# Ledger of designs, part 81: designed miniproteins, single chains, continued (4)

Each design is a single chain, and the fold is of that chain. pLDDT is the mean over its residues in the fold that is shown.

## One batch from the design tools (miniprotein)

Design m14799
Fold by ESMFold2-Fast:
Structure m14799 (fold): chain A 87 residues (1-87)
Amino acid sequence: MSASEKLQKAWEALSEEQRAEVRALFAEIHARAVAEGKTSAEGYIELLEEVARALAELGRRRNSPALLEMAEHYRAVAAELRASLAA
């Protein structure tokens, strides 16, 4: 399965309550990034790292493998982008 397909399957496995929590987290993290003026490539990577951290924390608290898989996806994307900027 592609990374995109795995992310879609993880999202579909979430309950409506968990999806609402994820949407709320994304909105909060995005609002903070805008308020902090994070418009650079580094700012975008930091946003993805914060999303991954928040999803991992929520996944642990809700005992949700699907949320943990979503967290791993965003962590991996952030790591790849950070490595690309460092090269």
Scores: mean pLDDT 78

Design m14800
Fold by ESMFold2-Fast:
Structure m14800 (fold): chain A 85 residues (1-85)
Amino acid sequence: MTMQEIAEELKKRGVPEPLASYLAQVLLGKAPAPGKDDIEAWIKYVGKEKTIKWLQAAVDFGEENPDVVDPKGLAQLKEALEYAK
């Protein structure tokens, strides 16, 4: 599965661009996961509910597709999601 295919799936789950493409890269181990400062910035800009929803969509996709995603990238997104809660 390509980055573009994962980004398209995340968009179907309600994640907007450019975040869908970024989270797809994180799931493939090609980009660093968002840190605490990044998550705090997202919460300030778009709100806690949307931040949780978008991170949850990426985590759910990764758990549904373990053979496609990088396990380290998925684990880091799970940590980001727990921090956002």
Scores: mean pLDDT 87

Design m14801
Fold by ESMFold2-Fast:
Structure m14801 (fold): chain A 85 residues (1-85)
Amino acid sequence: SMGAERRAQLEAFVAELQALKKEFARKLEENKDDSEKRAEIRKETVEKMMALAEKYGLTDQITRQAIEAFVKRMEEEILEKLKKK
């Protein structure tokens, strides 16, 4: 059915998004003291998330601006948690 196919696509999208989030967090932790390297990692993560949105046909629902804001917020949250450990 169309509903089951769409659900499977969304579940696959979420799984790939979670994998990208985990990789982003790992790379930021490894480069916590290198602001230039973190900027490159952020840019790479935005491009990977845009490619993921395109792969799943979500570019009309998910904008580059929204992805950029989301990635920036994630970086701030991850770096704040690292300061407390």
Scores: mean pLDDT 81

Design m14802
Fold by ESMFold2-Fast:
Structure m14802 (fold): chain A 58 residues (1-58)
Amino acid sequence: MEEVEKAKEEALAAAERIGAREWAERQVNQILESNKDNPEKALEELKNLTRMLETLGA
């Protein structure tokens, strides 16, 4: 779960840059809860969240 923790931190950092940290924390928690039995899917969804947040901040 090291990669999942890193992806979580990256998503929250990207959200903080655009002032959406509280919203992103909720999204991260939903992703982790929905994918409790599938850490690879959780990682993919967290990376997608980060990409979306980076696009909004670009």
Scores: mean pLDDT 81

Design m14803
Fold by ESMFold2-Fast:
Structure m14803 (fold): chain A 87 residues (1-87)
Amino acid sequence: SEAEEALPEELKEKRRELAREIAGALYNAVISFAEMLEEKREELLKAGIELSKSAQEMLEKNLEDAKKNEELAKEGTAKIREENAKE
């Protein structure tokens, strides 16, 4: 039989740990991606490469998307933290 009553605290602890690990990994991935895009932009400018308007617009859109994903990851982490705190 399932032993939920026998291990409720241990199960809650493991679930909190997994939620934190997943949230942290997602957050770090988004941050790393945003940093990489910004560094790539700076590298291209330093090389004296003139970006076409379309290439510049695409890079700016990618940076905006990365920043939006960063915000969503932060919100997701906060929600998981709140949910675990209420249990």
Scores: mean pLDDT 68

Design m14804
Fold by ESMFold2-Fast:
Structure m14804 (fold): chain A 107 residues (1-107)
Amino acid sequence: SPAEYRARLLAAVKRAHDALQAALGQSAEETAAVAEAVLAEIRALVETFPLPEAVKEEIARLIEEARAAIRAAVAAGQSAQEIVDVALAHLQEIAGLLMRAIDELAA
């Protein structure tokens, strides 16, 4: 049901937030690895949802953009906090699009 997919997405977003907060005490490279891992978890979750293929492709594109931004932040010598901020901004965009797509399944 849409309510079940919403609950699963919210739980995954909370796990991602908690993992990123826990990573703040680590190196920039270790924090980036955590950020890429949480994006991979969201991607795997989305594949289990009965969403249109075009939506899944758009989410995959946004995840690749997020990975590129995280890698660019590491290459620029940004702090673990700055890498977390980048990851959270992209996660918010991805989660927002997914919430809208799940809502459309209910319509």
Scores: mean pLDDT 89

Design m14805
Fold by ESMFold2-Fast:
Order: structure tokens, then C-alpha cells, then sequence
Structure m14805 (fold): chain A 99 residues (1-99)
């Protein structure tokens, strides 16, 4: 049988939407990393917080490469994970400040 057609290249509008989503997710992650850095100056961070910080730094590097390579699927996946990990990090940082 014929090979399945390759997926269509993303439109310029779709590429713009992906870059906007990634930029918003990256800014949120940078904010969470800065909050963790400020808290670390006052007290040692729990191991789980340190692991989330490392994961966000890794995702930011991978996301930048995905944007550079115009890999829309990877940009979407990384942008979603950046939001989820950033939200989890902020939750843990808030719990540490309340303790």
C-alpha cells in the first residue's frame, strides 16, 4: 500500500502560536527558578525542590533547541511540561515558606 502522507508543515500562524506559548511558559519557569534562588539564600532547599529546579533548567535548554529546529510537536510538549513543573515548584516553595 502507499506510505502514509507526511504531516503538513505548521502554518505561520501555528508557528507564531507555538512560539508565544513557549515564551509564556519559559517566562513562568524563569520566575519559578528566581523564587527558588531567593528562598535558597534564606534556607537550604529540600531535595525534591532541587530536582524540579534541575528539570526546569533542562526543559528550558531543550525547548530553546526545539524552537531553533522548528520542531512544533516538541515545542508544544516542552511548553506544557514547563507549565506543569513550574506550577509544582511554586506549590512546594509556597509550602516551604509557610512551614
Amino acid sequence: GPAPPAPPAPSKEEQRELVVRYTAAALRAIGALEDARLLARRAPLPEEVVELVRRLEELLKEGLEAVKNEDGEKVREISEELVEVSNRLEELLRAEEAA
Scores: mean pLDDT 82

Design m14806
Fold by ESMFold2-Fast:
Structure m14806 (fold): chain A 75 residues (1-75)
Amino acid sequence: SMRERFERLRVELSRLLREVSLLVERTGDPKHREQLGEILGLILEADRLADAGDYEGAIRLVEKAIELMREVLES
């Protein structure tokens, strides 16, 4: 189901968010800090959509957040 897919993506998102947070702490790079802010905004919006039952919209935002987190970790 879409809900189960969202739940699985949220687990992956939480793992990546920990790694990004550690990188931001280690580098002190303002660019990484800015990107973390954008990621957190996407997560908040995804949670709002999921609470409203829009799991398809929530999944799209979580996927975008995961892509941004991967970009940060590869930089």
Scores: mean pLDDT 88

Design m14807
Fold by ESMFold2-Fast:
Structure m14807 (fold): chain A 80 residues (1-80)
Amino acid sequence: SREEVLALFREMLKMLGFSDAEIDEVLAQLATYSPAELAAFAEALLGLLRGLRARGEDVPDRVIELVEEIRRLLERMARE
């Protein structure tokens, strides 16, 4: 559901060190997105994170897992 997707984005942003105020602003913007726009955002973010890891940056496995979980939920919603 949309609420599950937004909850996973909140968890991910918290892990990335965003403040509660910054997270609330980002989630307010994401709440206006369609499922297709959320999916495009998640794909772009996953690409960025994988690119950083390929450069030798320490990206936590849990952050990648959360974005992949968001992507799976959005794909499920698009099929319903």
Scores: mean pLDDT 80

Design m14808
Fold by ESMFold2-Fast:
Structure m14808 (fold): chain A 66 residues (1-66)
Amino acid sequence: SAAAAKAAVETLTGARLSDEQGARAAAFARAGDGEGVKAAAETGGSILSPEQGRGLAEALRALGVA
């Protein structure tokens, strides 16, 4: 769910996201788009490397929230 994706990104990165931003992160993660996940998390105030963005996408898929 959007709320589950939001909670996972906030817990893993310290970002503060809306449900819409969390849903966007989940959509990018499902597509395998680490750059998109990075950009979505950064809208919540975190700063990620491209490698961290890819790792976050994998984590969201592994948690079943993507």
Scores: mean pLDDT 81

Design m14809
Fold by ESMFold2-Fast:
Structure m14809 (fold): chain A 92 residues (1-92)
Amino acid sequence: MDEMMKKELKIIVITKKIEEIEGKNKEAVEWLKKELAKILGIDEITDEAIKNIIATVNSVEDEFLKSLNEEELKLLKEIEKEIDEKIEEIKK
């Protein structure tokens, strides 16, 4: 699979998880922000930057997800599972 596609899928999954769990688990949100910063090649992601990323992802998410083939949808589910498992580990 294209490394760029995997990176885009991770950005979408991480961004949606930050939005979903914001205010519920601070430690998991901080971990997700660090993972997103790593994927983007930056040292730290600011609250302003994450707000802009969430807005961008929400604006393109439906069109992007509709464009995914079967292999890419499978990868999306695998990435979501990996992130969910890590969030669950952090909660304990």
Scores: mean pLDDT 79

Design m14810
Fold by ESMFold2-Fast:
Structure m14810 (fold): chain A 76 residues (1-76)
Amino acid sequence: KLDELLRKLQEKAAAGDVDGAAEYAEELARESGLSDEDAKRLGDLIKKVLQGKATPEDIAEAQELERKLIEGTKAK
């Protein structure tokens, strides 16, 4: 389930597959109950992080979305 998606995201990121990592991040967010808008935002932020283009603000937003994702699995 979510653990498998997270593992695949990390594997793609480690391999330098930015698009694949973003795709799994969006799926993980949707499975966790995040909106389509938040899921897409998380995917875009993951792409920026992996490409070394993320600002400190982008990183903070990604951390907030990660928190929502973790808590969303508990039926927020």
Scores: mean pLDDT 75

Design m14811
Fold by ESMFold2-Fast:
Structure m14811 (fold): chain A 66 residues (1-66)
Amino acid sequence: SINQAINLTVQGILNDDLDTAGRHFMGLLSVRYPKEDLEKRIIVPLKDNGREDLVEPLRLTIKSYV
């Protein structure tokens, strides 16, 4: 589900399980999940949990996946 993919992306990043996070994040991009919802549900929680370092890399990934 979309909610499961979001949760596994966020938790994967916070736990440094980047393989799991990457799979689910790519899944969200492949279904064209809205950018505003990616910002609110993935990027903002990562920023709030001390992973502000990943904000720009994730935004660049979203931008390149047109």
Scores: mean pLDDT 83

Design m14812
Fold by ESMFold2-Fast:
Structure m14812 (fold): chain A 79 residues (1-79)
Amino acid sequence: SAEVEALLAAGEAKDPADVAPLVAALRSPDPRVRMAALIALNKMGPVARPGIPALEAIAAEAPPGWAELIRDMIDALRR
């Protein structure tokens, strides 16, 4: 979808302005959108670090499997 393609492109562009929209996309009801946002945030690397407090809040409310993936990403972003 156009939304999935835009999220993945944002990850490649590594624009700090895209961090907050990508974090918001992790709450999408569409699993393809959620996965694209996760991939994009991982691709951004250190640029996504300012999003960590919001990512921790999402992980705290997320189902166990999704929470684990978000926490693994947070650990990777801190490296």
Scores: mean pLDDT 87

Design m14813
Fold by ESMFold2-Fast:
Structure m14813 (fold): chain A 65 residues (1-65)
Amino acid sequence: SAKEEEIERLIKELKKLVPNIKSLEYKDGVLYLEFEAESEIDRAMTLIAGAVVAIAIGGKLVVKE
């Protein structure tokens, strides 16, 4: 569906913009974000980006470091 294509595009673009993301999967209304950051700035930026995308797709964000 068009909505599924939009979600897949957003996930793909987020992975391109934030290379420290190890995995990013949207399933059953939840965006699962796994990342590894060596600095507080990288962590904050990754979490903010993940939260923005989760809000845009109408899902919840679950994070694993």
Scores: mean pLDDT 81

Design m14814
Fold by ESMFold2-Fast:
Structure m14814 (fold): chain A 103 residues (1-103)
Amino acid sequence: SMAQLQKDIDDGIELISDGVSKISLRNSPASVKPTLERYDELRKKYFQAEAAGDEKSKKEYLIEMYQTQIESHKGVLPVSPFPVITRKNIEENEELLKKLKEE
């Protein structure tokens, strides 16, 4: 259902945000920091679009957020202590991005 898809997207954003904040602030390579800063700026723009009722911009920022998060996970994959989990996060984000683009 569309309601379930929206919930999955919203839950994905929250889990990604929490994961990035907790792991990246403690142990991220310097090369990942610009990607994390871009994600935070996109997240702010997403919520501004939400408040304005701008569904088109909201969707575009959400797409960029998922793309940025996929790039971040791919960047840390070679040095990840848990590569299976990092690959799963990439796959889950790619699936959510695919569903979002099909809507």
Scores: mean pLDDT 67

Design m14815
Fold by ESMFold2-Fast:
Structure m14815 (fold): chain A 80 residues (1-80)
Amino acid sequence: MSREEVILLFRATVIASEAYYIIKVYGESDPEVKKLAEEALELARKAVELIRQGAPNEEVRKILEEAQRLLDEAVRKILA
């Protein structure tokens, strides 16, 4: 495993953990927040699978950027 792949795997794990927390704490209260966090979790899971398959780091980064965007949207809705 390259250093870059380890960093991407760590980022995917952090996003997945934050998404899971949002689903558990806020998901019952806000269906839109739940949907965004579930989509972020699925993308983080896809990123881990792509790393495992040896996909290009740029492809993994794009998926993690989208996952982070969805997670940030969920957080904004919680704070509104």
Scores: mean pLDDT 86

Design m14816
Fold by ESMFold2-Fast:
Structure m14816 (fold): chain A 70 residues (1-70)
Amino acid sequence: SLEEEMERLKKELIERARQAGVDAAQGKNGQELMDLIDEAEKIDPKLASEVGAEAGRAYLETRAQQAAAA
């Protein structure tokens, strides 16, 4: 169903957002995160906020781990 397809897509975007946050914390190109936010916003502005929040959490967690290892 469309509802099941939307739920799967939302989960995929959130998982990709977490990886994009890790990548950004490691100094990799932030374009993937920008693309994910744009894709999510076309579906639902609330989903775009969730994508951004998940990426932000992963970013901060990764930076905290880097600081602890320095």
Scores: mean pLDDT 81

Design m14817
Fold by ESMFold2-Fast:
Structure m14817 (fold): chain A 73 residues (1-73)
Amino acid sequence: SMEEQKRRIMAIVLGAELERFEKDLEKGIGVKEYEENKANATPAGLEARREALETYRAHPEELEAAREAIAAA
C-alpha cells in the first residue's frame, strides 16, 4: 500500500539522518550543521521530521523492523 511504502521511505531517510546525527553528537561535530539544515526546512516539514524522529527514538523496534522490511524487499 501507499502508506506502507511511505513509511519505508521515511524510515530510510530518517534512519540515515538519525544515524548521522547520533554519530555527530558522539564526536561533538556536525550538530550545528544539522540544526541549520532543520531550520531551512518548512515548518510543516520540520514538524513531520521531529514527530518521526521522536517515534523512532521512543520505539527503536519500529525503525529496526522498517530496516529489515526494506532489506527483505
Scores: mean pLDDT 56

Design m14818
Fold by ESMFold2-Fast:
Structure m14818 (fold): chain A 98 residues (1-98)
Amino acid sequence: MKSEEEILKEALEKLREFLERFNQAVADKDYDAFRKILEEALKFFEEYYKKTNHPLFKKAIGGLRAALEFYDSGNYDIAAKLALDTLRIAIEELEKRL
């Protein structure tokens, strides 16, 4: 049985992984990879929000859903900025709690 601290540490490691993957996809202008990572990140946050009911995961879901809407409308630069900002904020909030 995992403690809340262990769950948050695992979330932090996964968020850092997503941030690195998003940065790489944006640098490569691989928007298909970007969308796939965005869908994976959304699923991750939705599962963690369901398990923890933590406001941080709810905020991240909102930001990533907005990024997906901008991506689907062809606004890739705005989508990339929103996704990266959402992940950076979530990482900073988790680091302050650990």
Scores: mean pLDDT 82

Design m14819
Fold by ESMFold2-Fast:
Structure m14819 (fold): chain A 70 residues (1-70)
Amino acid sequence: SKEKIIEEFRKYLDEAIEQVKEHPEVAEQLREFGEKLIKEMETLSEEEAKIRYNEFKQLLDETIEQIKKA
């Protein structure tokens, strides 16, 4: 269900925020961006929400890797 996809996305986002919590400004930006995407996903179909979630996971992984290199 779309609700389950959004729930999984929220968990993934929370885990990502925990990984960057030592950089509070980055954590806040990540949370705001994630919340914006969740609202977007709520307007999409289940299949579209799943695609969007996978795209965002890749973007989050890249962002976290960049922060760790800084």
Scores: mean pLDDT 78

Design m14820
Fold by ESMFold2-Fast:
Structure m14820 (fold): chain A 84 residues (1-84)
Amino acid sequence: MVEEAKRLAEEAARAVDAGDLEKAAAYEERLRELVSKLSDADKLEALRAAVEAALSVPAAALARATGLPVAVVRADVAAMRAKL
């Protein structure tokens, strides 16, 4: 289950990098549904893995997906990585 959640997060990250936001949203929806069925400890592990996978996406791709300036995305990614 946790490994499947990590796989879905990685697939979502790859879809964002490819510019396929519809596919990324579908993977994130499935990940959210799967995470809702996990224990609290497994949820935390799966969410940390999902955040790490998202942070692996190039800042330019994340900026396109979120509509935020790339400089803001870079700052947010650095701040989130520091919390992991």
Scores: mean pLDDT 70

Design m14821
Fold by ESMFold2-Fast:
Structure m14821 (fold): chain A 85 residues (1-85)
Amino acid sequence: SLKEELKKLMEQIAEIVSQYDPKTAEIILKNALANIDKPEVLVNLSTGAVVFARRVKAPEEVINKLDELRKQIEELAAKMKAQEA
């Protein structure tokens, strides 16, 4: 399902973030799971993860990986909204 795919992508984002700050990763994942039915919240959380990575000066490869996961979340979120219209 689209929700299971979104959950998997948010778990991947949280895993990457946890390598820099486990507390921030936990906050992202808890908020994502609480708002799995609100695709706009998942998009905002994934964008926040990219901003966090830039702030902590993560390698460009890590920032790019998080941004690719954010793009996938945006695409799935758009599909989820279209299916509920």
Scores: mean pLDDT 86

Design m14822
Fold by ESMFold2-Fast:
Structure m14822 (fold): chain A 128 residues (1-128)
Amino acid sequence: SKLEELKKIVEEIEKNKDDPVKMAELTHRYFDIVLEIVRENVPLNEAILFETFVRIVRKKVDEYVKAGKYADMARLIAEASRELSEFYERLAKKYEKTDPEKAQLFREIAELSRKIADIADEVAKKLE
């Protein structure tokens, strides 16, 4: 399932926290899969806003990697992953009564996104 893929990516991010470039690549893969889930489960207007958010974050992460600004990159990943966690917590509440299975999926993605934020914060502090 896509959820199992997300869990494995988070484990790989934790394993590669000493490799900022690899962490950025894994975070992009995570965001690509969560974007697929959003496209399948969220109204088109909200999906477009989320897609725009992911594109902006990806571009800025790549700019920081190219510039060797790994601490700034890690801080951006932490902030973006927290925003993502809050977004999925709101979706979980929205679907709680009408689609409990979908709500549970969104809660699990919110928790995984928070774990990425925590790892990215640790990486940012280590690099400064």
Scores: mean pLDDT 87

Design m14823
Fold by ESMFold2-Fast:
Structure m14823 (fold): chain A 88 residues (1-88)
Amino acid sequence: SDEELIEKLKEKLLPVFLEDAKLLAEEKGEPFSEAHEKAAEEAAEETARLYVEGLKNGMSSEEFQKKGKEILEEAYKKYKEEEEKKKE
Protein backbone atom coordinates (compact mmCIF):
# COMPACT_ATOMS: atom_id res chain seq x y z
CA SER A 1 0.00 0.00 0.00
CA ASP A 2 1.01 3.67 -0.23
CA GLU A 3 1.25 3.84 3.58
CA GLU A 4 3.65 0.86 3.66
CA LEU A 5 5.79 2.50 0.96
CA ILE A 6 5.78 5.79 2.92
CA GLU A 7 6.97 4.01 6.10
CA LYS A 8 9.75 2.22 4.19
CA LEU A 9 10.89 5.47 2.53
CA LYS A 10 10.70 7.35 5.85
CA GLU A 11 13.10 4.82 7.43
CA LYS A 12 15.57 5.32 4.55
CA LEU A 13 15.23 9.13 4.56
CA LEU A 14 15.54 9.63 8.34
CA PRO A 15 19.39 9.22 8.45
CA VAL A 16 19.69 11.72 5.55
CA PHE A 17 17.55 14.34 7.31
CA LEU A 18 19.37 13.76 10.61
CA GLU A 19 22.64 14.64 8.83
CA ASP A 20 20.97 17.70 7.24
CA ALA A 21 19.69 18.77 10.68
CA LYS A 22 23.19 18.41 12.16
CA LEU A 23 24.59 20.56 9.33
CA LEU A 24 21.84 23.13 9.94
CA ALA A 25 22.83 23.29 13.62
CA GLU A 26 26.56 23.62 12.79
CA GLU A 27 25.95 26.35 10.18
CA LYS A 28 23.88 28.40 12.68
CA GLY A 29 26.36 27.80 15.51
CA GLU A 30 23.71 26.01 17.57
CA PRO A 31 23.97 22.75 19.55
CA PHE A 32 22.19 19.76 18.05
CA SER A 33 18.95 19.48 20.05
CA GLU A 34 15.66 17.57 20.36
CA ALA A 35 14.14 20.17 18.02
CA HIS A 36 16.59 19.10 15.29
CA GLU A 37 15.76 15.40 15.85
CA LYS A 38 12.00 16.03 15.74
CA ALA A 39 12.40 18.20 12.62
CA ALA A 40 14.35 15.43 10.88
CA GLU A 41 11.66 12.86 11.74
CA GLU A 42 8.86 15.11 10.46
CA ALA A 43 10.82 16.01 7.30
CA ALA A 44 11.48 12.31 6.58
CA GLU A 45 7.78 11.43 6.89
CA GLU A 46 6.45 14.41 4.90
CA THR A 47 9.08 14.00 2.17
CA ALA A 48 8.22 10.28 1.90
CA ARG A 49 4.54 11.22 1.44
CA LEU A 50 5.44 13.82 -1.21
CA TYR A 51 7.64 11.26 -2.97
CA VAL A 52 4.77 8.76 -3.24
CA GLU A 53 2.46 11.57 -4.49
CA GLY A 54 5.21 12.81 -6.84
CA LEU A 55 5.54 9.39 -8.47
CA LYS A 56 1.93 9.93 -9.61
CA ASN A 57 2.56 13.56 -10.69
CA GLY A 58 6.03 13.31 -12.31
CA MET A 59 7.93 15.39 -9.74
CA SER A 60 11.72 15.48 -10.27
CA SER A 61 14.51 14.48 -7.82
CA GLU A 62 15.60 18.13 -7.65
CA GLU A 63 12.08 19.22 -6.66
CA PHE A 64 12.02 16.55 -3.92
CA GLN A 65 15.39 17.73 -2.55
CA LYS A 66 14.17 21.33 -2.48
CA LYS A 67 10.86 20.40 -0.82
CA GLY A 68 12.62 18.19 1.73
CA LYS A 69 14.90 21.03 2.82
CA GLU A 70 11.95 23.44 3.08
CA ILE A 71 10.03 20.95 5.25
CA LEU A 72 13.07 20.40 7.48
CA GLU A 73 13.61 24.15 8.04
CA GLU A 74 9.89 24.75 8.72
CA ALA A 75 9.68 21.82 11.16
CA TYR A 76 12.87 22.96 12.94
CA LYS A 77 11.45 26.46 13.52
CA LYS A 78 8.26 24.95 14.96
CA TYR A 79 10.04 22.52 17.32
CA LYS A 80 12.68 25.10 18.30
CA GLU A 81 9.91 27.47 19.43
CA GLU A 82 8.28 24.65 21.43
CA GLU A 83 11.63 23.71 23.04
CA GLU A 84 12.49 27.33 23.97
CA LYS A 85 9.00 27.82 25.43
CA LYS A 86 9.59 24.83 27.75
CA LYS A 87 13.06 26.12 28.76
CA GLU A 88 11.64 29.57 29.57
Scores: mean pLDDT 78

Design m14824
Fold by ESMFold2-Fast:
Structure m14824 (fold): chain A 83 residues (1-83)
Amino acid sequence: DSLKQTGIQVLDNLYQQLPSNASTEEFLEIVAEMRKMKLERDEETGDIILTGTRNGKKITVVIPKDASVEEAVNKLKETLLNA
């Protein structure tokens, strides 16, 4: 799927271009803006929830509050591959 592959490449490029001091939250805000996804925080757990749509399907990604940027990238890639 060329669209999934393109999405993965964009995520890798964003990760590689981030300043070394960038937070996981800052990375996810950039991803949400670029991919037109909704970013919310779970009030109970503090986890970051990204919600979007791909090919008419709702996609939801939950990123733990303590996740690294690398872990966030991997969860986003997994969601894109499985959608």
Scores: mean pLDDT 74

Design m14825
Fold by ESMFold2-Fast:
Structure m14825 (fold): chain A 82 residues (1-82)
Amino acid sequence: METKEDDEELARKLLKELIGILREEDNPESMLEQIEAFKERIENTISDEEIKQKTLEALDKAEELIKKGDIEGAIEVLEESI
């Protein structure tokens, strides 16, 4: 609980970084690799379980949308999580 505000700011920073990468990426396979890398960063960096879970859920939804070919929907899900 005591680091929740810092973890929320860190989660937003990581999501903004990922959104920037996905907007510059032309290959869905590379986008999926970036999402996996950010899932690992989130798991290792965010200590608050609630914030970590919500952030990972946003990445899972974005991953599913990219696999379905909905790249814009994936970016929107990540932006809504900021």
Scores: mean pLDDT 82

Design m14826
Fold by ESMFold2-Fast:
Structure m14826 (fold): chain A 87 residues (1-87)
Amino acid sequence: DAERATYLDIWFAIALGDDATARRLLQTVFGLSPEEADLVIDALRNNMTRSQIVEAGRRAGLTPAQIQKVIDIVENVRNTVLEAFSS
């Protein structure tokens, strides 16, 4: 579906070093702030754990709700990529 295609586009943009495209998609499709989008990109690039995302988000001044939104998006991207390679 459309969300699945967007998650794959984000993953490929990060893999190609096109952070501008990944940031744009995260902001326009999912309504992320620039700070939330940057944390998603860092989490995916560096394979961060949930605990690492929480700590990085707090240091960036994100609220618990914003941190949870970042975690949800990161997990959805990871799951979509895993399904694409497994199907």
Scores: mean pLDDT 87

Design m14827
Fold by ESMFold2-Fast:
Structure m14827 (fold): chain A 79 residues (1-79)
Amino acid sequence: SMEEEIERLVEQLESEDEEIRAKAAEKLYKLAQTNKYAVEKLAEKVRNSESRAARLYAALVLHEVGTEEAKKALKEALE
């Protein structure tokens, strides 16, 4: 399902391999343009991930997506 794909991609943001993280971020950027679940899962990673790299990539994706939903989700995740 699309939700399972999004969950795998957000998990890949925690990879020790920078190429895997970057590719996951690129795919999430495309999905988060129209998919609210992708925005919600990215915001969850910003708030809850123990990986600094994953938090940074998730925040960057939400910032780059730039929709009102993504902006609100990022702001709330950083509070």
Scores: mean pLDDT 88

Design m14828
Fold by ESMFold2-Fast:
Structure m14828 (fold): chain A 66 residues (1-66)
Amino acid sequence: MPSAEQLIDQAAASTDPAEAQALLDQARDMVLKELKEAKTLDEAIRGTVQAIRVAGQDYAVQLQQR
């Protein structure tokens, strides 16, 4: 399975907004699941950083759809 970072990179490289959004939705689900299942502070910090990256990329994709 691709990692959340690979999905984010693929979304950023995609020229189709619908494809980019689908890839970001997959990355976001992976990040949220990781945060929900985080048992250590390090896992929570890593998940939070990834969530911030996904939010930034999601904003960029939404601007392309407008």
Scores: mean pLDDT 71

Design m14829
Fold by ESMFold2-Fast:
Order: structure tokens, then sequence, then C-alpha cells
Structure m14829 (fold): chain A 83 residues (1-83)
């Protein structure tokens, strides 16, 4: 399944050099992790992304993301992207 990011999510992806119209769910998850890592938002011990006060947090509507919880990350992306 390929997903089209909404304009706000697309803007985040473009900040890390991703300019495609459609992505797989795994590509979007990897892109979010790369963006968060470049911004210094990932706690290496807890595997939590602190999105509070960030553009990523505004796009996904959450203040924290547990990168080990695949189903929750998937649900957040499906609210910010369409088939």
Amino acid sequence: MLLTPNPKLKAILEKIGLTKEKYSIIEIINAIIEYAGKQGLIDPETHIIDTSGTELGEVLGVDKIDITDFEKIKALILKAATE
C-alpha cells in the first residue's frame, strides 16, 4: 500500500530530502525517525521521540512517539496520509 502524505507531513519529509508523491508506511516511519534523529529528539535509552513544541508533533498531533510501538506509529501516519 502506498500513501500520499498530507501537505504538512510532506513539508517535514522535504526537510530531509524526500520529494516523492507516495511512500510505503515503512518509508514514512523511517523518514520520521531520520528527521527526529537529525533534530536530536530521540532518547537512546527509552526509544521515545519527544515531539513537544515541534512541527512533527503538530503534524502528528502528539507530544511523544515510542518508536518500538509500530502499531501506534502506523495509526498516527494513517491520520496524516491517504491511500
Scores: mean pLDDT 81

Design m14830
Fold by ESMFold2-Fast:
Structure m14830 (fold): chain A 88 residues (1-88)
Amino acid sequence: SVDELLDRARAGGVLTPEEAKEILKAAGMDDVEESKYSLIASAVQAILDAERRKGRPLTDEELDRLISLLPPEYQEAVRKAYELIRAH
């Protein structure tokens, strides 16, 4: 289920492209191109890892800086996926 997937992602589990697709559907993003899910999964993992390495919640400025390093076409999807994982 998506709930189990969000719990696993938050706990530091590895995200697959298929799992990133399920998370984005739950976040209301149904129109993402199939080719994008691999990079989205990797980017979300990198952001979650950065947060864990800092040992504290990321500030909005820190999150914005990390997302700004991504190609523009990925930025909204990665932000939405990350926010859903953290809110769950």
Scores: mean pLDDT 81

Design m14831
Fold by ESMFold2-Fast:
Structure m14831 (fold): chain A 58 residues (1-58)
Amino acid sequence: MLSEEEKEELAKLLEELLKGFTDDQQDELIATVVELINEGKSFEEVKKAAIEKAEELK
């Protein structure tokens, strides 16, 4: 689905977004990202959704 470069960029983004969140919030953000990847969403859609979910969880 995602290229190796896209996976690395997404992992770095998630590492930054997950700072200061609880384990439950981290799990929810990760679950959202995994669901979108499994649905075949584009890398840009996955990144946007991850950022929006992180803002929602604050």
Scores: mean pLDDT 78

Design m14832
Fold by ESMFold2-Fast:
Structure m14832 (fold): chain A 61 residues (1-61)
Amino acid sequence: MPTREQLLQGARRGEELARRHGLDDLAAQAQAIADAVEAGAPIETVLAQMQELDARMEEAG
């Protein structure tokens, strides 16, 4: 299981990557995931959200 710090870093990197590609909706989703991590959301919930974000980014690219 990744640490909370690793999940936060992943979400922030996802936001930056989405912004570079002009994917504003995905950037907003990544920011929401980062906010959830900082708010103490369960790791399992965050992982599911990260997997969905990753799949959507791959589909868009």
Scores: mean pLDDT 81

Design m14833
Fold by ESMFold2-Fast:
Structure m14833 (fold): chain A 53 residues (1-53)
Amino acid sequence: SARDEALRLIADIIRTIGDLFEAELRGDHARATEYQQQLDRLMAEMRAFSAAM
């Protein structure tokens, strides 16, 4: 359902933010860049989902 998809996207965003912070804290800039790109993709999906509602 639309609600379940929204909740999945929110959960994925929160997890990715956590992973990004952990990568930055360990100085793993390559992983931090990957997580930032993943976060940007998830935010784009959330914006598209919001626009479709």
Scores: mean pLDDT 85

